Designed miniproteins, single chains, continued (3). Designs and how they scored, part 115

Each design is a single chain, and the fold is of that chain. pLDDT is the mean over its residues in the fold that is shown.

## One batch from the design tools (miniprotein)

Design m11990
Fold by ESMFold2-Fast:
Order: sequence, then C-alpha cells, then structure tokens
Structure m11990 (fold): chain A 70 residues (1-70)
Amino acid sequence: SLEERLRALQRRLQRQIDALKSGENYKKKKVEELRKKMEEDANRAYQQSPELAKEVREKGEKEIEKVKKE
C-alpha cells in the first residue's frame, strides 16, 4: 500500500539521519578508544623497551589520523 511505502521511506530517511549523527559521535568515540588503546599498548611496550613504545605511538597516531580524515 501507499501508506506502507511511505512508512518504509520515512524509516529509511530516519536511519540515514541517525547514521549521519552517529558518524560524528562514532569518530570522536573511535579516536578516544584508539588513544586509550595506544596509551595501554605503549605502557606495555615501555616495560620491554622505550624504542618499542615510540613505535607503538607512531602506529597509533597514524590510525587516529586515518579516522579523523574519514
């Protein structure tokens, strides 16, 4: 029916709006999660060597930069 089709279109549009809003929040949350993971991984690596901790930080910053540019 026309009513069912209209309702389906409204739901699809709402999902697109929610996805767009979630995209901004997703980026912020993902950057935060990546920074926390980077700090945890760097702290563990530092127990083995300071050079390894630097490498972990460099890789983490590259991943964060990727997310920011999406």
Scores: mean pLDDT 79

Design m11991
Fold by ESMFold2-Fast:
Structure m11991 (fold): chain A 83 residues (1-83)
Amino acid sequence: MQAAIDEAQQRYREATAPIAAEVEEKEKAGTLTEADRRAAEIELLRILIAVLEETKARYPELAEYLDALIARAREELARLEAE
């Protein structure tokens, strides 16, 4: 379990680093909008879902646990996309 969590955290950090950098750059420039924040949140959730799906494929013994997390992330994504 710990190896799967560590791998997922590393992949998530690597995948989200450019998004975090873009948000900080816009904040520094004073150009960050609510639309920019929403777009970043949607992109982060999509990346999270992808990382969790990949982790589930590598560690099928954790499928039940990861499916619960994926379902929650998908529900949050659906709510943000509906706004």
Scores: mean pLDDT 82

Design m11992
Fold by ESMFold2-Fast:
Structure m11992 (fold): chain A 94 residues (1-94)
Amino acid sequence: MQQLQQAIDLAQQIRALVEANAPAEEILKQVEQLQQTIAQMDIDPRTQTALLLLAIGVQTSIILYSRGGMSREELLAEVDALLAHLQEALEAAQ
């Protein structure tokens, strides 16, 4: 599952950008790439849909963070949750 590893790498990049207090626009570009990567995965539709919904959740959290509605620590926790689900999906695919 090379695309799952690519999605994990993108999610790790998103985490690094949040830690670096990067502009929301830069973080959102990485989330768009992550969503495209997940959409191109040849995996079961249920897992793909679940991962897409999690990525949409992270996008919403980034928007809330940019508006002061969420702490950086809370946003990092959301990204870490997405990473955990991506890693679990990769392990299940092995």
Scores: mean pLDDT 84

Design m11993
Fold by ESMFold2-Fast:
Structure m11993 (fold): chain A 105 residues (1-105)
Amino acid sequence: MEKAKEEALKLYKEVMELINEGDYEKAEELAKKALETSKDEIVLLAAKYALYAVEIAKLEKEKPGEEDEEYKELKKKALEYLLEARYLLRKDEEEYKRALEEIKK
């Protein structure tokens, strides 16, 4: 489990850094590679969250301030995967509650 947790956290951090730098193509490639190569549930959840986060960032760049139905659905899915990944990584009820509140926003 520890190796999968480290891999998931590293993937998440690297994808978020690439998104913040505007390198959406590399972020998407990194997430897709993890989905294809990993069989660990935690890593797969992190990769799915990362992929949706890239799609949300692309939509926000193309239509700033436009919260259409597609944007809302992608944001919801990304937050749901983040919630599961954070819960599995820590098994911390407090962390689970915080992530759940993010989904409600």
Scores: mean pLDDT 69

Design m11994
Fold by ESMFold2-Fast:
Structure m11994 (fold): chain A 87 residues (1-87)
Amino acid sequence: DELEKRIEEEERVREILVRVAQRLLPERKEELEEIYNKKSWTPEELFRYQEIIREAIERLEREGVKLSPEEREAVERARARLDQIDA
């Protein structure tokens, strides 16, 4: 089932991104956990999540934090999505 596979993949990527963002932005850890645990997101909640992920990516680029290959792939996927929104 394509839908099931897509949901499972998106959940996996989201989990990796949240954990990376929490590590990069410990001050946002609690907020990220709250957002991540919600099963239904309003447009405002989705926007807030995207802002936090963007901030985490900016800090990663500035500070050169070492990521695992899986974490790097998740970050690049998120970056591509954010770039599409900004285009």
Scores: mean pLDDT 75

Design m11995
Fold by ESMFold2-Fast:
Structure m11995 (fold): chain A 60 residues (1-60)
Amino acid sequence: SPLRERGLKAVDEAIAKGKTLQEILDLITGLVREARAAGVPREEVFRAASDVYNYVLEKF
């Protein structure tokens, strides 16, 4: 999924820049908001967000 790939890259970049867990969670929330505003189907947004959240949980 393009959304999943974008989310994972954004999280990896944030971790590399020393962002806190809270800043990373805020970043994911922002990406979800942007995807909804762009008219991406709810199911695709939910699946991508779930995958990215699970990835973050495995890193922290």
Scores: mean pLDDT 85

Design m11996
Fold by ESMFold2-Fast:
Structure m11996 (fold): chain A 78 residues (1-78)
Amino acid sequence: SDVQLSVEEQLELLRRAAAELVDDPETRRRGEELYELATDFEKFLEWALKKGAKKEQIVKMAKELGIADEKEVEEALK
């Protein structure tokens, strides 16, 4: 069975991958899916909602990724 991570663990992995994206081509290659999530707000939002992430977690991660601010997340969730 594939390893199933908690929402918090998945968001933390995405944050770490995003932090390395500028400088680490191997992280991008291993995390092509994570790269897309770290650079596309709509894909990130859909993924996070499917994982059951809370609004507060989504806002925090989107801000850390630089893909959306709190207002943009709130508008997208309406």
Scores: mean pLDDT 69

Design m11997
Fold by ESMFold2-Fast:
Structure m11997 (fold): chain A 87 residues (1-87)
Amino acid sequence: ATVSGGSGVGAAAPGGELARLDNMTGKVEGDSATVTGLLDGKPATARVENGKTGAWGGSVGAIGPKLTVSDGRVSEEPAGVAAARTG
């Protein structure tokens, strides 16, 4: 059963919802990359597999910018909140 309701998530307040990511450092290692940065002043780490983004260091409701690893570079992608639902 699929249910959908009103949500304020994804309508990022300036640096609020997308968590202000400062001093982002990415390290590409073979088939994976480790991205470390300061999310709202707190160190956060995301494990990104080659061609895929991983989950941010998952405490409850930790929403950071989507990161894309392309050509050995890590770039943030504006969250167009593709409603990723598990079917």
Scores: mean pLDDT 47

Design m11998
Fold by ESMFold2-Fast:
Structure m11998 (fold): chain A 92 residues (1-92)
Amino acid sequence: MLDPDQLLEKAAVLAIAEHKGYSREELEELLTMSLDEQLKKLNISRAEVRATVRTLKLLAGLPISDEDSLENLPLLKQVLRVLGFERVAELL
């Protein structure tokens, strides 16, 4: 079971990777890695991930609170599709 913060963190990393031109296969490979390995591969900081998570929360209208990850998942997928991250939405 993924909490909402873990789900948003994964979505943020994948969105950054897709924006950098990563393919679906490369995005799937990133999901097998730890956060530290993802940060190293993408050459991004933990601060960039946190900024992206904050942006996704604002765009999705999600509060900074513990919510059911299953309730938040459809809304997050819809926001990602609207922003053009359709492949990321399919991988979540």
Scores: mean pLDDT 69

Design m11999
Fold by ESMFold2-Fast:
Structure m11999 (fold): chain A 103 residues (1-103)
Amino acid sequence: MPSLDELLAELEAALREAVDAARAAPAEEQEAVLAEARARLGALIDELAAKAREEGVPLEELVGRVARVLSAVAAEHRAAEDPRAQAVLDVAGGLVERAAAAL
């Protein structure tokens, strides 16, 4: 299984790919792109949570690390000025909140 750091790097890469896909897709394909992003990002966040529990990493620390990844991608892609990028980040943020609540 990948390390926690490798999973965080994979999450960052998946976020960038999802933002690029959302930007490239026409309006009629946005729902499908966001659904795929939700599925892929959700699976990675679940793996991160499971790995953190396995390695004894506190939930608060894991949430902090994921929040830094989200903030870095948001800043790099100017999500505040790009509604398609922001939609992907909103999906990721909601998945993190749901995973934290389920623990």
Scores: mean pLDDT 81

Design m12000
Fold by ESMFold2-Fast:
Structure m12000 (fold): chain A 83 residues (1-83)
Amino acid sequence: DPARQEEIARAQRELMEAIEEVTRKAGPEVGREIEEIVEEAQETGDYEGAIERLRELGKTLSPEAQKAIDRVIEALRRLARAS
């Protein structure tokens, strides 16, 4: 389905951009942790678990970094819905 593939491609691009934004605002350690969470979610299909972990991580960060994490969460929700 071309529409589904387009949705997945868009969500993947937004996800990559959001992870880079968090890395810039919160530092490389946080960026690596988010990459691990996202990669595990994509391997296992446990997007809900990944979203909960990202939300908890966001509580420990600045408001600007939290906004970038919210973008990661939205991209993951779109990937879960499109998959």
Scores: mean pLDDT 82

